# Ledger of designs, part 22: designed miniproteins, single chains, continued (2)

Each design is a single chain, and the fold is of that chain. pLDDT is the mean over its residues in the fold that is shown.

## One batch from the design tools (miniprotein)

Design m4740
Fold by ESMFold2-Fast:
Structure m4740 (fold): chain A 70 residues (1-70)
Amino acid sequence: MEEKLEEIERLVREAEESKDPKERLRLAIHAEAQAELLRMKMLVENIKDEELLKRIDELLERARRIEAEV
């Protein structure tokens, strides 16, 4: 679980650090998809980790901000 969250965090950071608008968007979309899949898995598995869910939501917000730049 933490490894997947770390991967998503890395994707978001790479998107934020990229100077290419198209690459930023691609990385942000990839991060959003991975975060949504992780969130869905937590709901299906009934995992009630509030801190982890908050971190996922924060990553989704960051990815969505980059997507809104389009």
Scores: mean pLDDT 81

Design m4741
Fold by ESMFold2-Fast:
Structure m4741 (fold): chain A 62 residues (1-62)
Amino acid sequence: MKEAIVVEVESVEEAQRLRDEFLAKHPKAGVGAGETREEAEFAARALLEAGAEIGVGFVINR
């Protein structure tokens, strides 16, 4: 049931919209961001360890 997801986006505004939509559907999820895919994956995993049911990491333009 615990899953880390990485999402690549082209802008901060796109990331914010997707974050708001995701949290509306999954209120126990954690959302983070990174400048690289590795940072986004680390943030998603850290949120899972902190007790989120789903971790999502956004990467802007990668």
Scores: mean pLDDT 76

Design m4742
Fold by ESMFold2-Fast:
Structure m4742 (fold): chain A 69 residues (1-69)
Amino acid sequence: MLTKEEFDAEVRAALAMIEYAIAKKYGATPEQYRELAERFRELAEDPNLSPETRKIMREVAEELEKLAE
């Protein structure tokens, strides 16, 4: 079972993934993509996230950085 800190981190990651899905589906400004990419970069370095979740966060950050170009 997750600690509270691990649970809270996974919730933040899940919410960021929802924002990513909406931005990708409906479009966002380059500035919005950059801000979202920075958030995913921070999540990729969060020790309270599982290694699998951190890998996904990093991959999404890289995609968002390309969309912000």
Scores: mean pLDDT 86

Design m4743
Fold by ESMFold2-Fast:
Structure m4743 (fold): chain A 70 residues (1-70)
Amino acid sequence: SLDEILRQEAPSYLAGAKELIEKIKNEKLTPSQFAARLSAAYLLVAMAETADPEGAAEVRKLIDEVEKER
């Protein structure tokens, strides 16, 4: 089922979101590039949330920190 696929892929989605967050922190991005990376990170977290709500919550905190620093 789709739910089983999402459960198997959740660690990869969260790792991808963390990688995007690190790129946002370390790269000089335009506002459009920042928004695109941030939106992608939010999508990956949302896809992982049902399978790993605690991991998703941790990554959401990292996203919130990045938004505050901008």
Scores: mean pLDDT 80

Design m4744
Fold by ESMFold2-Fast:
Order: structure tokens, then C-alpha cells, then sequence
Structure m4744 (fold): chain A 78 residues (1-78)
């Protein structure tokens, strides 16, 4: 749902305060592409967004960067 997507985006923004700059740049690009592609695209990438949030919560930034790149690729294919 759009509400769930917004909640995940808000969670990512909160987590961004303590994350590496390279990951923050990826998150900015993801947010911009979601805004560009619209809510339907955001719904399609929701499972990847959930995985990204979980990886960041775990402090697994290597995995988070991989998921972010996969997410950007999926958004570009829409």
C-alpha cells in the first residue's frame, strides 16, 4: 500500500543519519526515481524496499548497497 511505502521511506530517512555517504546517495536516487515513476512503480518494488530497510537496520551496508543497486535496476526497467 502507499501508506506502507511512505512508512518505509520515512524509516530509511531516519536510518540515513548514521549510514555511509555512498548508501545515502543511492537512497536519494531511489527516492527520486520512485517520485518520477509514480506509486505503481513503488508498489512493484516494495519487497526490495523492505529488504533494503532490513539490511540497513542490521548494519549490513554491503548487502544494502547490493539491494539498492537491484532496486535502481528494477525501477529503470519500469
Amino acid sequence: SLEEIQKLVDELARLAENMPEELRKRLSEITNKIAEKGDEAAEKVLPLLKRLVEAIRQGNYEEALKIADELLKELDSL
Scores: mean pLDDT 80

Design m4745
Fold by ESMFold2-Fast:
Structure m4745 (fold): chain A 81 residues (1-81)
Amino acid sequence: MGVKKIMEEVKKARETLEKLYQEAEKNPDVAEGARKVYEETLEKISKAAAEAVKNGDTDKGISKIREYLAEGEKRFEELLK
C-alpha cells in the first residue's frame, strides 16, 4: 500500500513538472535553465521516493516529494520573471 501511494505522488509531481517545463521551454532564453530545474527536481523527488520505499516511511516520503515539487515550482516561477 505505501509503495503505491509514493508512486502516485511521484507520478503527479512528474506530470506537474512536465507541464511547467513544456511552458518554459517555449522561451529559448530560459529553455536551458528550465531543463536544469526539471532534471534536478525530478532527481530529488526520485531519491526521496526510493529512500521512503527502502525505509518503509510512506508519510515522510510523500512529505519530501511535495516539498521538492514546491521548490521546483518556485524555481520555475523565478525563471519566468
Scores: mean pLDDT 84

Design m4746
Fold by ESMFold2-Fast:
Formats: sequence, C-alpha cells, structure tokens
Structure m4746 (fold): chain A 81 residues (1-81)
Amino acid sequence: MEEDEKFLEEIENAETDEEAVRILARYFGLPESEVFTDELKAAIGALLGHPGLVDRLDKDGSGRLTKEEAIKLAKAYIALK
C-alpha cells in the first residue's frame, strides 16, 4: 500500500514495454517476464479479483502487455485495495 505512488512513478517512467512488464511482475512478487504470459495473466487476475480487466488487455491484438496496459493494471490493483 505505502509504495503505490512509487510503483506508479516507476512504471510510468519505464522506457520500454518490457521494462514496464518487469516492474509490474516485480511489484506483484511474480517471476520477471518481458511478455504477458498465461501465468502472469492468471496471477494478476487472482490478485485483482477482477478478471474483466485482464481480458481487456487481449484486445491489444499483439499478445503483449504494453506500458499503457501495465499502468492500467497497476492503477486497477491500487484502486481495488
């Protein structure tokens, strides 16, 4: 909870989508990953309790978690605490 603003600043300042994904995974205590894997999706879905948010990322069409999508997940997680 107390690191929420720091986490958002770190992910917003990420220079690449891969860096944003690694920051997101690290914050959630997950193995670092450069791409949005099924394991990462399942773990995030469990942490958020809102599967619909994760499904929205599939509409990107690339099968990758972009920086914008990573920020969206971060904000959703913080807002749902």
Scores: mean pLDDT 64

Design m4747
Fold by ESMFold2-Fast:
Structure m4747 (fold): chain A 84 residues (1-84)
Amino acid sequence: SDQVDKAILVEGLRAAAKAVPDPTVRALLEEMADRVAASKSLEEADKAGLEGMKEIRETASPEQVEAAVKALNDAATAAYAAAA
């Protein structure tokens, strides 16, 4: 989103990673956060996030993918509630 600062997006991804009990899922979410943090624009950050999620889906088990999606949805819901 053009309305979300890249720093806020990275913070949300790191919060999601910290919330997961599975260390493998946590590492994958942290790698995604690192890629987003290395981006030069919000458009590049969005692309990095999509590529990170694709890598999780290709390398992780179905249960780990579900855990990652849940953590990301929970983090997004918390951010939305804080903004309201």
Scores: mean pLDDT 77

Design m4748
Fold by ESMFold2-Fast:
Structure m4748 (fold): chain A 72 residues (1-72)
Amino acid sequence: STSAASMGTAVGAATGNAAAAERGGGPPSKEAALKAHQGVASAEDVKNGAEEGGGYMSEKGAAAAVRAGREA
């Protein structure tokens, strides 16, 4: 699903995992990826990053991606 793919992109950015980022279906913006990697990305930043990468992310998916990034 789009939400799962977008979550993979955010987790990949936060953890530096290329496979997870690839599953996200597109590269995030440099700014969104950097914020996610630093652990300061908000759900809104993740949604914006997915949108810039040509994808879509639900609000729930974005929140889950931020949580996954913090746990990694």
Scores: mean pLDDT 50

Design m4749
Fold by ESMFold2-Fast:
Structure m4749 (fold): chain A 72 residues (1-72)
Amino acid sequence: SDVENARKAAEKAKEAAIAAAKSLGAKIVAVSQSGYGTFGGATVLTDDGKTVVAFAEGDEVTVEVHDGLVTG
């Protein structure tokens, strides 16, 4: 179902963003996630002022690390 696919994608993105933040040795202060169809997104804020953004499409995941806040 579309709801299940969106949930899976959002969870994939969240797991990737959290893993990336942990690999940086950073403490996580906030996490958000969303899913639509087969697409998922997640944003992790760290205590050192970094933002980790992850995007998932099905089983594929892209992760980006930014200094400061990402708006968009």
Scores: mean pLDDT 77

Design m4750
Fold by ESMFold2-Fast:
Structure m4750 (fold): chain A 74 residues (1-74)
Amino acid sequence: SSMEEIIKEAVEYAKKNLPEELTTKLEAGMAHVALQPGGTAEDMIARIEALAARAPEEYKPIIREIAERIRKMA
């Protein structure tokens, strides 16, 4: 899948399952990777995992599920 399709799917899932603040941070992190020369899906996954580590316990599994979905699409 294209990087744009990966971002779209991840953001749509986040909007349904996460608070707006976490969705905004997730979208910004993915957009940052997409704008980097040589940015990869693995770089997106690393940023999402870092967000999960800092998130409230109730949202960690949801954010990690987004990372796994990206891994499958890449």
Scores: mean pLDDT 84

Design m4751
Fold by ESMFold2-Fast:
Structure m4751 (fold): chain A 79 residues (1-79)
Amino acid sequence: MELLKKGEEAFQAGKYEEAAKYYEKAYEEIKKVVDLNNKEDLQKLATILANLARAYLALGKDEEAAKLDKEANELLEKI
């Protein structure tokens, strides 16, 4: 997904707010198509949530990051 790649490139450049915006867009796009009974879709959703949590943690949004990381881990437990 191009949005995940752009988010990672922004994160690597230290542009954490820009990275978060790309991951937020990826999350909105996947929410429209995700099948919660499909293993590959759950893995994609978990990856987006984990990357968004990482960006939020870098921005000092610890509570928001913790919530997203928990959601990502709960999705991975269903796989």
Scores: mean pLDDT 83

Design m4752
Fold by ESMFold2-Fast:
Structure m4752 (fold): chain A 67 residues (1-67)
Amino acid sequence: MSLPDEEEVALALGEIWLGISLAHFPDDIEAQREAAERLVETLSKVFSPDIVEKVRKRLEEAIEARK
């Protein structure tokens, strides 16, 4: 198998961070959103904008589904 590309890595980091945020802040939507925004800002310094946008959208949709 080939190694995962940077998009797969960024998405995996997003999923892991979302899981941690949900475990620690299950009923705090504001804390979940702030954590997601902080991750997206950090990823934007390392990954291309299209990858960052894909991660941001996935996190935002998951948080919105929890409200």
Scores: mean pLDDT 74

Design m4753
Fold by ESMFold2-Fast:
Structure m4753 (fold): chain A 61 residues (1-61)
Amino acid sequence: ASEKEKQLLIDIIKNSKVLSEEEKQLLIDAIESNPEEDPIEVLMNLLSENPELREKWAREQ
């Protein structure tokens, strides 16, 4: 994915009112550590493995 798409997703995560600082760091670190992956795919995979985090993300939308 493009750098702009990655930055937009990171900004959305940082501005979340539902996610804890630790959860935000986890998601951002996963996206940054997988530069060859689509950042949305990385996010979706983490949310699929963490149902509680997925529910928090859905609540923010």
Scores: mean pLDDT 77

Design m4754
Fold by ESMFold2-Fast:
Structure m4754 (fold): chain A 70 residues (1-70)
Amino acid sequence: MKVTLEAKKVGPGGGYVLGKTIEVKNKEELEDIKNGKYLNPGKGTYFTGGASKEYKEQGKKAGEEALKKE
């Protein structure tokens, strides 16, 4: 199963959350995406400044949508 994260700008002084497609192999990985782990700093995400609410919400939404389909 694939979950696509969109690239977006974070905060007024921030950079971008890089868009990427994550291949997930099981529901545990879907839950991780739903909880925003793949969008956490250091989890293959580029951005400047603190984590924004928007990128965490996108990760949760993408994970929830992927989980609903499977």
Scores: mean pLDDT 52

Design m4755
Fold by ESMFold2-Fast:
Structure m4755 (fold): chain A 62 residues (1-62)
Amino acid sequence: MLEVSPEELREIAEETGISVRTVLEIVELLNLEGLSISNREIGERTGISPSTVSKIRRRILS
């Protein structure tokens, strides 16, 4: 299970211009659907661009 601290969630949100809530939704989707879910699918579910999803995902998985 992926765990991201509240501090890291805020940092990612600030870096990407995405709300903390939406960053948390991405973490939850990765935990629910697994790492095989595409950046495009996450983007379509959260309303953010796949390129921004890719950036957030890289930060979460680092």
Scores: mean pLDDT 80

Design m4756
Fold by ESMFold2-Fast:
Structure m4756 (fold): chain A 83 residues (1-83)
Amino acid sequence: MLPSVEELREEFLRAMREGEELLKTDPEEALRLFEKMAKWLKEQGKKHLERGDEKAATVSYLLAISATGEAVVARRIVERQRQ
């Protein structure tokens, strides 16, 4: 069964909170978490769209864009620490 809009939102919010805490102690793990979340949300969007649930697909893709943005910022933090 595909996750509902509420389940997508709760999983996204959980991962964003975890990633924010990880950015303080382990930015590389935060980056991995944000990239994993973005990938998962894109897959959920595709699956919801294939099932005709346009609302859930739209929510999934918008949340994936947000997670991708967090991953871009986290990557820059990781790159600065490696230099």
Scores: mean pLDDT 86

Design m4757
Fold by ESMFold2-Fast:
Structure m4757 (fold): chain A 55 residues (1-55)
Amino acid sequence: MEVTVDVTVPSSASPAEIAARIAAVMKEHGVTSGVMLQTVERTAETITWRVTMDV
């Protein structure tokens, strides 16, 4: 079953901060693999990543 979660981070966020937010979402859903990441919105202030998981 596919679940999608949008994660918004500051545009200044480091790769480590982005990875930590995505890892937290994956852990919340019990997922360790089978994740698709897409950038769905980018502004001057924020970047929104769509995390698609098979659960």
Scores: mean pLDDT 78

Design m4758
Fold by ESMFold2-Fast:
Structure m4758 (fold): chain A 81 residues (1-81)
Amino acid sequence: MSLLEILREMGRELTELLEELIRQGASREEMVRALREKIRELTRRYTEEYPEYAEEIRKWADDLLANAESLVELERQELEE
Protein backbone atom coordinates (compact mmCIF):
# COMPACT_ATOMS: atom_id res chain seq x y z
CA MET A 1 0.00 0.00 0.00
CA SER A 2 1.32 3.47 -0.90
CA LEU A 3 1.44 6.45 1.47
CA LEU A 4 -1.36 8.16 -0.50
CA GLU A 5 -3.54 5.02 -0.27
CA ILE A 6 -2.95 4.86 3.51
CA LEU A 7 -3.83 8.56 3.98
CA ARG A 8 -6.96 8.17 1.80
CA GLU A 9 -8.10 5.12 3.81
CA MET A 10 -7.55 6.96 7.12
CA GLY A 11 -9.47 9.96 5.72
CA ARG A 12 -12.31 7.67 4.60
CA GLU A 13 -12.64 6.19 8.11
CA LEU A 14 -12.73 9.70 9.64
CA THR A 15 -15.40 10.84 7.14
CA GLU A 16 -17.52 7.73 7.84
CA LEU A 17 -17.26 8.40 11.59
CA LEU A 18 -18.42 12.03 11.19
CA GLU A 19 -21.25 11.01 8.83
CA GLU A 20 -22.49 8.41 11.36
CA LEU A 21 -22.31 10.93 14.24
CA ILE A 22 -24.33 13.46 12.19
CA ARG A 23 -26.97 10.75 11.55
CA GLN A 24 -27.12 10.08 15.31
CA GLY A 25 -27.66 13.81 16.04
CA ALA A 26 -24.35 14.23 17.87
CA SER A 27 -23.39 17.73 19.03
CA ARG A 28 -20.44 19.60 17.50
CA GLU A 29 -18.52 19.08 20.76
CA GLU A 30 -19.20 15.30 20.70
CA MET A 31 -18.06 15.12 17.06
CA VAL A 32 -14.81 17.01 17.80
CA ARG A 33 -14.08 14.67 20.73
CA ALA A 34 -14.82 11.54 18.68
CA LEU A 35 -12.80 12.82 15.71
CA ARG A 36 -9.71 13.51 17.87
CA GLU A 37 -9.99 10.06 19.49
CA LYS A 38 -10.37 8.36 16.08
CA ILE A 39 -7.38 10.28 14.64
CA ARG A 40 -5.23 9.07 17.57
CA GLU A 41 -6.46 5.46 17.18
CA LEU A 42 -5.86 5.42 13.40
CA THR A 43 -2.41 7.02 13.81
CA ARG A 44 -1.38 4.31 16.30
CA ARG A 45 -2.77 1.47 14.12
CA TYR A 46 -1.35 2.64 10.77
CA THR A 47 2.10 3.64 12.14
CA GLU A 48 2.32 0.11 13.64
CA GLU A 49 1.33 -1.52 10.31
CA TYR A 50 3.43 0.83 8.10
CA PRO A 51 6.46 1.98 10.15
CA GLU A 52 8.17 3.16 6.91
CA TYR A 53 5.51 5.93 6.66
CA ALA A 54 5.21 6.60 10.41
CA GLU A 55 6.66 10.14 10.27
CA GLU A 56 4.41 11.21 7.35
CA ILE A 57 1.33 9.66 9.02
CA ARG A 58 2.05 11.44 12.34
CA LYS A 59 2.58 14.78 10.56
CA TRP A 60 -0.75 14.38 8.71
CA ALA A 61 -2.50 13.40 11.97
CA ASP A 62 -1.00 16.36 13.89
CA ASP A 63 -2.36 18.75 11.22
CA LEU A 64 -5.82 17.14 11.47
CA LEU A 65 -5.81 17.28 15.30
CA ALA A 66 -4.89 21.00 15.18
CA ASN A 67 -7.82 21.63 12.78
CA ALA A 68 -10.36 19.15 14.20
CA GLU A 69 -12.98 21.83 15.06
CA SER A 70 -12.81 23.33 11.52
CA LEU A 71 -12.96 19.85 9.92
CA VAL A 72 -16.12 18.96 11.89
CA GLU A 73 -17.80 22.24 10.84
CA LEU A 74 -16.86 21.72 7.16
CA GLU A 75 -18.14 18.11 7.14
CA ARG A 76 -21.44 19.14 8.77
CA GLN A 77 -21.97 21.82 6.10
CA GLU A 78 -21.19 19.43 3.20
CA LEU A 79 -23.51 16.65 4.47
CA GLU A 80 -26.44 19.07 5.09
CA GLU A 81 -26.27 20.64 1.59
Scores: mean pLDDT 81

Design m4759
Fold by ESMFold2-Fast:
Structure m4759 (fold): chain A 78 residues (1-78)
Amino acid sequence: SPRQAAEDYIKRTLKNLPKEVQEMLDAIFADFEATRERLAQEAEELGDSKLAEKARNAKTPFEVLDVFYQIQARKAKK
């Protein structure tokens, strides 16, 4: 799709993309369903059932990345 082509282009041109973001994108493209469930479980471990539901209901790689960033932000707070 045009959206997927744009994502692939961005991934190829932004070699300076943070390693953790590159690894998350690789996980999303390797196994979308398993990656959503892993993030949902991480959100539940942080006590955020609403964020876990967002992870399980994510329909696009960008929605999964949004959940990932929210989890990282919560972990950074302690």
Scores: mean pLDDT 78

Design m4760
Fold by ESMFold2-Fast:
Structure m4760 (fold): chain A 85 residues (1-85)
Amino acid sequence: MQAALDAAAALLAELEALLREARRTGDYEAALARARELVAAFRAELAARGRANLPTLTPAQLAELEARVAAILAELERGLEEARA
C-alpha cells in the first residue's frame, strides 16, 4: 500500500512541476509529452502490481489520483491549444 501511495504522490509532484515550468516557459508541448509518458509508466506499474497481487491503491485513492491527473493534463492541453492559436 505505502509504496503505491508514495509513487502516486511522486507522480503528482512531478506533474505539478511540469505544469509550473510550462506556465513559466510557454513550452506546453514538451511538458504534455513528458506528462503523458509519466502517466503511462505509472499506469503500467499499477497494472503490474495488480497482476502480482501486490499492495496497490484502493478504488477511492485511484479515483482521486485519476481526477487530479486528468485536471493537470487538461491544463497542459489548454495551454498548448492557446499557444498554437
Scores: mean pLDDT 81

Design m4761
Fold by ESMFold2-Fast:
Order: structure tokens, then sequence, then C-alpha cells
Structure m4761 (fold): chain A 91 residues (1-91)
């Protein structure tokens, strides 16, 4: 029961995290050319999300290893977006 509840909560957290990251991605695209300072703040938002996701992964790793794997994939996606967006702003 506790393990099942932890997996359900982990999956809900992952769904919310994915939605939040998608929203940040859309906001970045809207401001990157018009407001580079705000675009930089969005990149910082991605950077702050990484330690939160890493902590969540460790918390659920034993109870929901499949969810932990999906969180790890999301972390890799975020790291790639940070690299791409920083390169774009450096122009």
Amino acid sequence: MEAEKAEEQAREFLAIARADIAQLDELYKQVVESDPEKAQQIIQGYEYAIPVLEAAKKAVEKLAPDVAEEIDKLIEEIKKKIEEYKAELAK
C-alpha cells in the first residue's frame, strides 16, 4: 500500500514536472529575441529544476524504479535544453 501510493505520487509529480518544463520551453521561445534577460531567467529556472528532480529520483528509486528512470530522462532533456539555449543567447 505505501509503495503503491509512493509510485502514484511519483507519477503525478513527474507529469506535473513535464508540464512545467513544457511551459518554460514555450515561454523561452516567446522571449528569447525580445527579452534576453527574461530568457536567461528561464534558463536559470531549468538549472534549479535539476537538483529538485535528482532529489525526487533518489526518493522514489527503490519504490518506483521505472518512474526514477523517467525522471532521469527528463533531467537529461533539461540539460540538453540548457546547453542549446545558452548557446543561442551567446550569439
Scores: mean pLDDT 81

Design m4762
Fold by ESMFold2-Fast:
Structure m4762 (fold): chain A 93 residues (1-93)
Amino acid sequence: LTVEEIKNLSPEEVKELTLEALENGDEKTFNTILSAALLHFLENNSTDYLEAIKEALEEYLKKKRSEEVEELLKMIEDMIEGAKKGLVENPVK
């Protein structure tokens, strides 16, 4: 799975892939999804992929409690907040 393949997916599909990566302990796929979400944000000023990842982490935690996943959720929430603040702070205007 490549960044380019993920960028062609809907936020809903990104959420599903993130859940599968978490269930399989596939850190490489998770990191690829996160990279695609960050690139999508930089190119389109959209947090929809990051929010899809957040929803996947929340859904995973409903099925299985994991301190590691709770920490990841906190990191993603902080990334979304930072991204939204960056969108408001336009260095050109």
Scores: mean pLDDT 78

Design m4763
Fold by ESMFold2-Fast:
Structure m4763 (fold): chain A 85 residues (1-85)
Amino acid sequence: MSREELWAEIAETLAHLADVYEKRADFLEKQAEESTDPEVREKLRKEAEGYRALADKYRATVQKILDELREKGYEEAAKRVEAAL
């Protein structure tokens, strides 16, 4: 596997993880809204914020990889990463 193919695969994996973390954050926010316990609500909201921060960090990394692939002319690898976003 070439370096650009490996970077595209890493970026695809990070993009998928970001999507999973965002969905988990959405789930936790919904559970917080449905909770009658203020302490449980606060804990779930903070956990959701943590997952959103991870999703944002992973998407930022994916964007950096995509930008580098585009700048270096690795069109097929860049197309793979774009499809995962």
Scores: mean pLDDT 86

Design m4764
Fold by ESMFold2-Fast:
Structure m4764 (fold): chain A 65 residues (1-65)
Amino acid sequence: TAEEVTDELLAEADRLLEVEKLSVEEAKEILAKKAQELAQKNNLTDEEAQEVADKLLNYFDSKGL
């Protein structure tokens, strides 16, 4: 589901920034590729893909990024 995809991407974002210590630009590039792959694999609609994107943007905003 879109919620499961969102949760997986948020966990990956945290891992890339906090554990791997990647730059925001590198993390966003990796997340964009993973988001596309997960959306395709889970047959997300355009609306569901937009919801996932909005939640990722909110996550980065909450980190001051």
Scores: mean pLDDT 77

Design m4765
Fold by ESMFold2-Fast:
Structure m4765 (fold): chain A 80 residues (1-80)
Amino acid sequence: MTLTPEDFEAFKAGDEEAKEKIIKAVTELLRAAGVTDEEEIEKKVKEFLEELEKSDDPMKVYVEFEVELGVELLRKAVLG
């Protein structure tokens, strides 16, 4: 489930369906990265949505979010 620029444009326009799609996609990414704590998931989803609203480049925010999750997963694997 890949988010597109069109999904972010719809979200910024106030489309509730686009917002739900983004929430679902980000939640699935967090769970795939090994995040199982519901409070941590909710917090990270909220922070991501706030960054999307503030950013002129939502695709960059999304890519950076994915990269940071990958780095955190790698750190946990290396450091125990």
Scores: mean pLDDT 78

Design m4766
Fold by ESMFold2-Fast:
Structure m4766 (fold): chain A 64 residues (1-64)
Amino acid sequence: MDKEELAEKANLLAAGGVIYAEEGRAELGLQYARQGIELGKKAGDEKAVKGGEKALEVAKQAAS
């Protein structure tokens, strides 16, 4: 997977993390957000990393 594909997948995982968290699936939201951050880091895409970090915050609030 090239860096562009990694960034696209990171963005999809971050979006999924938010959606699952908002649907009350907090554990899935946390997992997807964390995976999004890791793929964003591998892609070297700071925007993708920040997207995953925002998704992680949403999932943490849902888990509370």
Scores: mean pLDDT 83

Design m4767
Fold by ESMFold2-Fast:
Structure m4767 (fold): chain A 105 residues (1-105)
Amino acid sequence: MTRLSDEEVRAIAEAVGLSPRELREGLRRGDREVILRVLEAAPSLPPSLQLKAAHAVIDALKRAKGWPDSATPLDVDDPLFRAAVAVALGDLARAQELLDALRAE
């Protein structure tokens, strides 16, 4: 499970426009809006923090959905999980396409 430091949580929360508490609670609950906003803000973060944010989202989705830690996008058909993996791989164009589709629904 990816653990964010208090400083990393503050930096991500600022980029997303949330308080650190709102970010922590949203990720803990697997809140769709919080997850979408984190992934949408990821391109504005430094690469190391972008990767950590993507992994924190992946961990949050696995907990919220009851998926095993070994689950990949090939094992589960979830567009949020696919978008988070695209961010983790640095494929920001693919992540944006997936996020735009999620916002349209």
Scores: mean pLDDT 80

Design m4768
Fold by ESMFold2-Fast:
Structure m4768 (fold): chain A 77 residues (1-77)
Amino acid sequence: LEDEILKAVEEGNAEEAYKLTKEFFEKNKDNGAGQAALVLRAMVITDELNRPEVHQAVLDALKESMASTDGKNRLAE
């Protein structure tokens, strides 16, 4: 799943990256370190490849995940 997300990010497939990232967060709710590592890796790849649409898709998935937990600032801080 992680490798599939990173591949979608590298290929510029924003829709697939968003979908798989949400699935990853749902399956890995207890693995905050893994979630953070995945997001960081995806951000680095999107920055290096200049793919703002994929960057936004991953951020949207993260914001939705944070909103559902109501603990963090869903504020997108």
Scores: mean pLDDT 70

Design m4769
Fold by ESMFold2-Fast:
Structure m4769 (fold): chain A 89 residues (1-89)
Amino acid sequence: MKAAEEAVEKMKPEAEKAAEEAEKKGLAEEEKKKIRAELLKKVVELYIENEPNEKLRKLLEEALELLLAGKEPPEEFQEELEKLLKELE
């Protein structure tokens, strides 16, 4: 998880900056959603590359596939990801 954590830490300022820019521009909810999906896709790709846990990696791959298809991953999928990340701590 160290490499994935370092990659996410590098992405965190970029994600925060993009969210702040969206707020400053008064972008519609649809545009904010697109920005979040783009950042989430990038973060998920980094996690897939660095995740040793087979179950978590498979879940991340499925989430990435949905994001690439322009679909939001289901909320249950995001909760499962957080659960697995907590178990790895």
Scores: mean pLDDT 61

Design m4770
Fold by ESMFold2-Fast:
Structure m4770 (fold): chain A 100 residues (1-100)
Amino acid sequence: SEVDKLLAEIEELARETVKKMEENKDNPEKVLEIAEEFVERVEELVKRAAELMSPEQLRDLATLLGVMRADLVEFLKELGVDASEIEKRLTEVIEELRAG
């Protein structure tokens, strides 16, 4: 289904982002850029999700993104990177999905 394809795309994006961040962990500025690119792509994928998914599916996606947000924020904080803007942007996306 189109929903399954979108979820697979989100999961693949998360895996690729983790790999890129690990490969660049000695460069905190580059890791922040990778995290910002991830957030931008998540924002675009969530717009597509809103068109394709039921309210129940959107809530499940919000839960998944909440876990991804927690993991991403922890990774950035462990590297001494200010995660405040990343956390804020992902929280706004998650709350929009829960409200829809």
Scores: mean pLDDT 87

Design m4771
Fold by ESMFold2-Fast:
Structure m4771 (fold): chain A 79 residues (1-79)
Amino acid sequence: MVQEHLQRATQAAQQGDVDSAAQHIREAVDEVERETATLSPEQAIERAREFQRQLDQVLSQLNPQQRQQVLEKAGLAVP
C-alpha cells in the first residue's frame, strides 16, 4: 500500500535514516508503477502527480545532501 510505504519513509527521514527512507520510497514507487500499469494514460498521469506531491513531502524532512542520497539509493536520481 503506497500510503503505508510513504508513512514509513517519512518516519525514517525524520530519524535521518537515509537507507530505510530510500527502501520505503522504492517500495512506494514499485507499488505506484503496478497501479498505473492498469490505469488509462490520463489516470496514470494524475496518479503520478499525486505521488510526486507525496514524495516531495517526504523529501522535505531531509537536508539537500540526504535528499540526493535517498533519490540515488531509490534509483530515482539521474546521473
Scores: mean pLDDT 81

Design m4772
Fold by ESMFold2-Fast:
Structure m4772 (fold): chain A 61 residues (1-61)
Amino acid sequence: SASQERQIQEVKKRVEEELKKKVEEINNSNLSPRQKTIEMFREMAESVDRLLAEIQKIRAS
């Protein structure tokens, strides 16, 4: 439905903004370039899992 599509767009925006904040925190850390890359991929994977779970919840409603 249009309502579900709007909710999905809002969730995507929120997850993207949260991920951007986490990436900035990683970039500002004193980790090695390799560890920064690993941490970024981990945060991206977690963000994808969270997004998919939220979308499934909306679709199920």
Scores: mean pLDDT 87

Design m4773
Fold by ESMFold2-Fast:
Structure m4773 (fold): chain A 88 residues (1-88)
Amino acid sequence: KLEEAEELIEKARELIDQGAPLEEVAEHLTEALELLAEEIERAYEENRESLDAGAAKTAETFVELARLARENPEEAKKKIVEILEKQK
């Protein structure tokens, strides 16, 4: 599953380089988050007390996206597209 998630992230990176629609990029990132959701949640639980405020907020956003990817992949994809659009 980690290897599978890494392949999805690599594919998303290729799509960005090719100028593909952000919806296609978000689809692959949503699948990767869905695969890693449990690991992301565990890492956050184990490290949350050692994180500064900025790192904690970033980690919380990742946990929220990972949970959303499992519960509602379509909403997660939409949120990821929004984030990607804001960062260009």
Scores: mean pLDDT 75

Design m4774
Fold by ESMFold2-Fast:
Structure m4774 (fold): chain A 95 residues (1-95)
Amino acid sequence: MLELKKRLLAESLLLYGGLSRDERAFELAERVLEAESWEELREILEEDREGVAKALGIGETIIEVTPQHLLPEELRPYSKETLLAALEELREMLE
């Protein structure tokens, strides 16, 4: 679903930006949340495919190790299996 994938990608970019001290990752996260279509989301992904791939890897690790009840509120209704599958689909969009 578009909204779930936008939220996962944005959270992953925010984590990556904080760890790498990369202000561009924070800008991409905001643009991801503002995207209204799959076409807009793909355009954002194509601006920094390498940075997005690194962010998704960090997001996967955090989803795996974080207890369900400590995940962001928007992500809590989803199982970890569903969240990890959505992150994998985002990775496939980069290839």
Scores: mean pLDDT 79

Design m4775
Fold by ESMFold2-Fast:
Structure m4775 (fold): chain A 85 residues (1-85)
Amino acid sequence: SPLVTQALQLLGQMFDRYLDLIIRLPQMSPEEALQEIDDLKETIKRLTEQAVKLADQAGDSDLKQEILEASEMILEQLDKLKQQI
């Protein structure tokens, strides 16, 4: 399904953006790190909403659940990183 493929691509983008932040984080000032974490949290929320809508349109409840769980895990890790700054 093209909808499933697009949802999986958005899920992949969430992980890619998270990993990019983790790699770059040690090079940032505390102020830059806090801003980049907040910006990524907003991006993850938007990508999750788009991917969930695509999974719903495809009738793929399992994919929807996987997207929501992945999003929750990434957002939790971002909150933990923010607490350490």
Scores: mean pLDDT 91

Design m4776
Fold by ESMFold2-Fast:
Structure m4776 (fold): chain A 58 residues (1-58)
Amino acid sequence: SSTVQNQQRAINQNQASASLLDQQYQQETDPLMQLLLKTIRGGSQTTVARIQQSIAQL
C-alpha cells in the first residue's frame, strides 16, 4: 500500500540522519556533546523501530 511505501521512505530518511549523527559523534571531542549526540541518535533509532512496528501491524 502507499502507506507502507511512505513509511519505508521515512525509515530510510531517519537512517540517513542517524548516519550523519554517528559521523558527528566520531568527530566530536567534548564528552558532554558526545553524550548529547548519542542520545539524539538513540531517539532516531526509536523512531525507526516505531515505524517498523506500524508496518508490521498493517
Scores: mean pLDDT 73

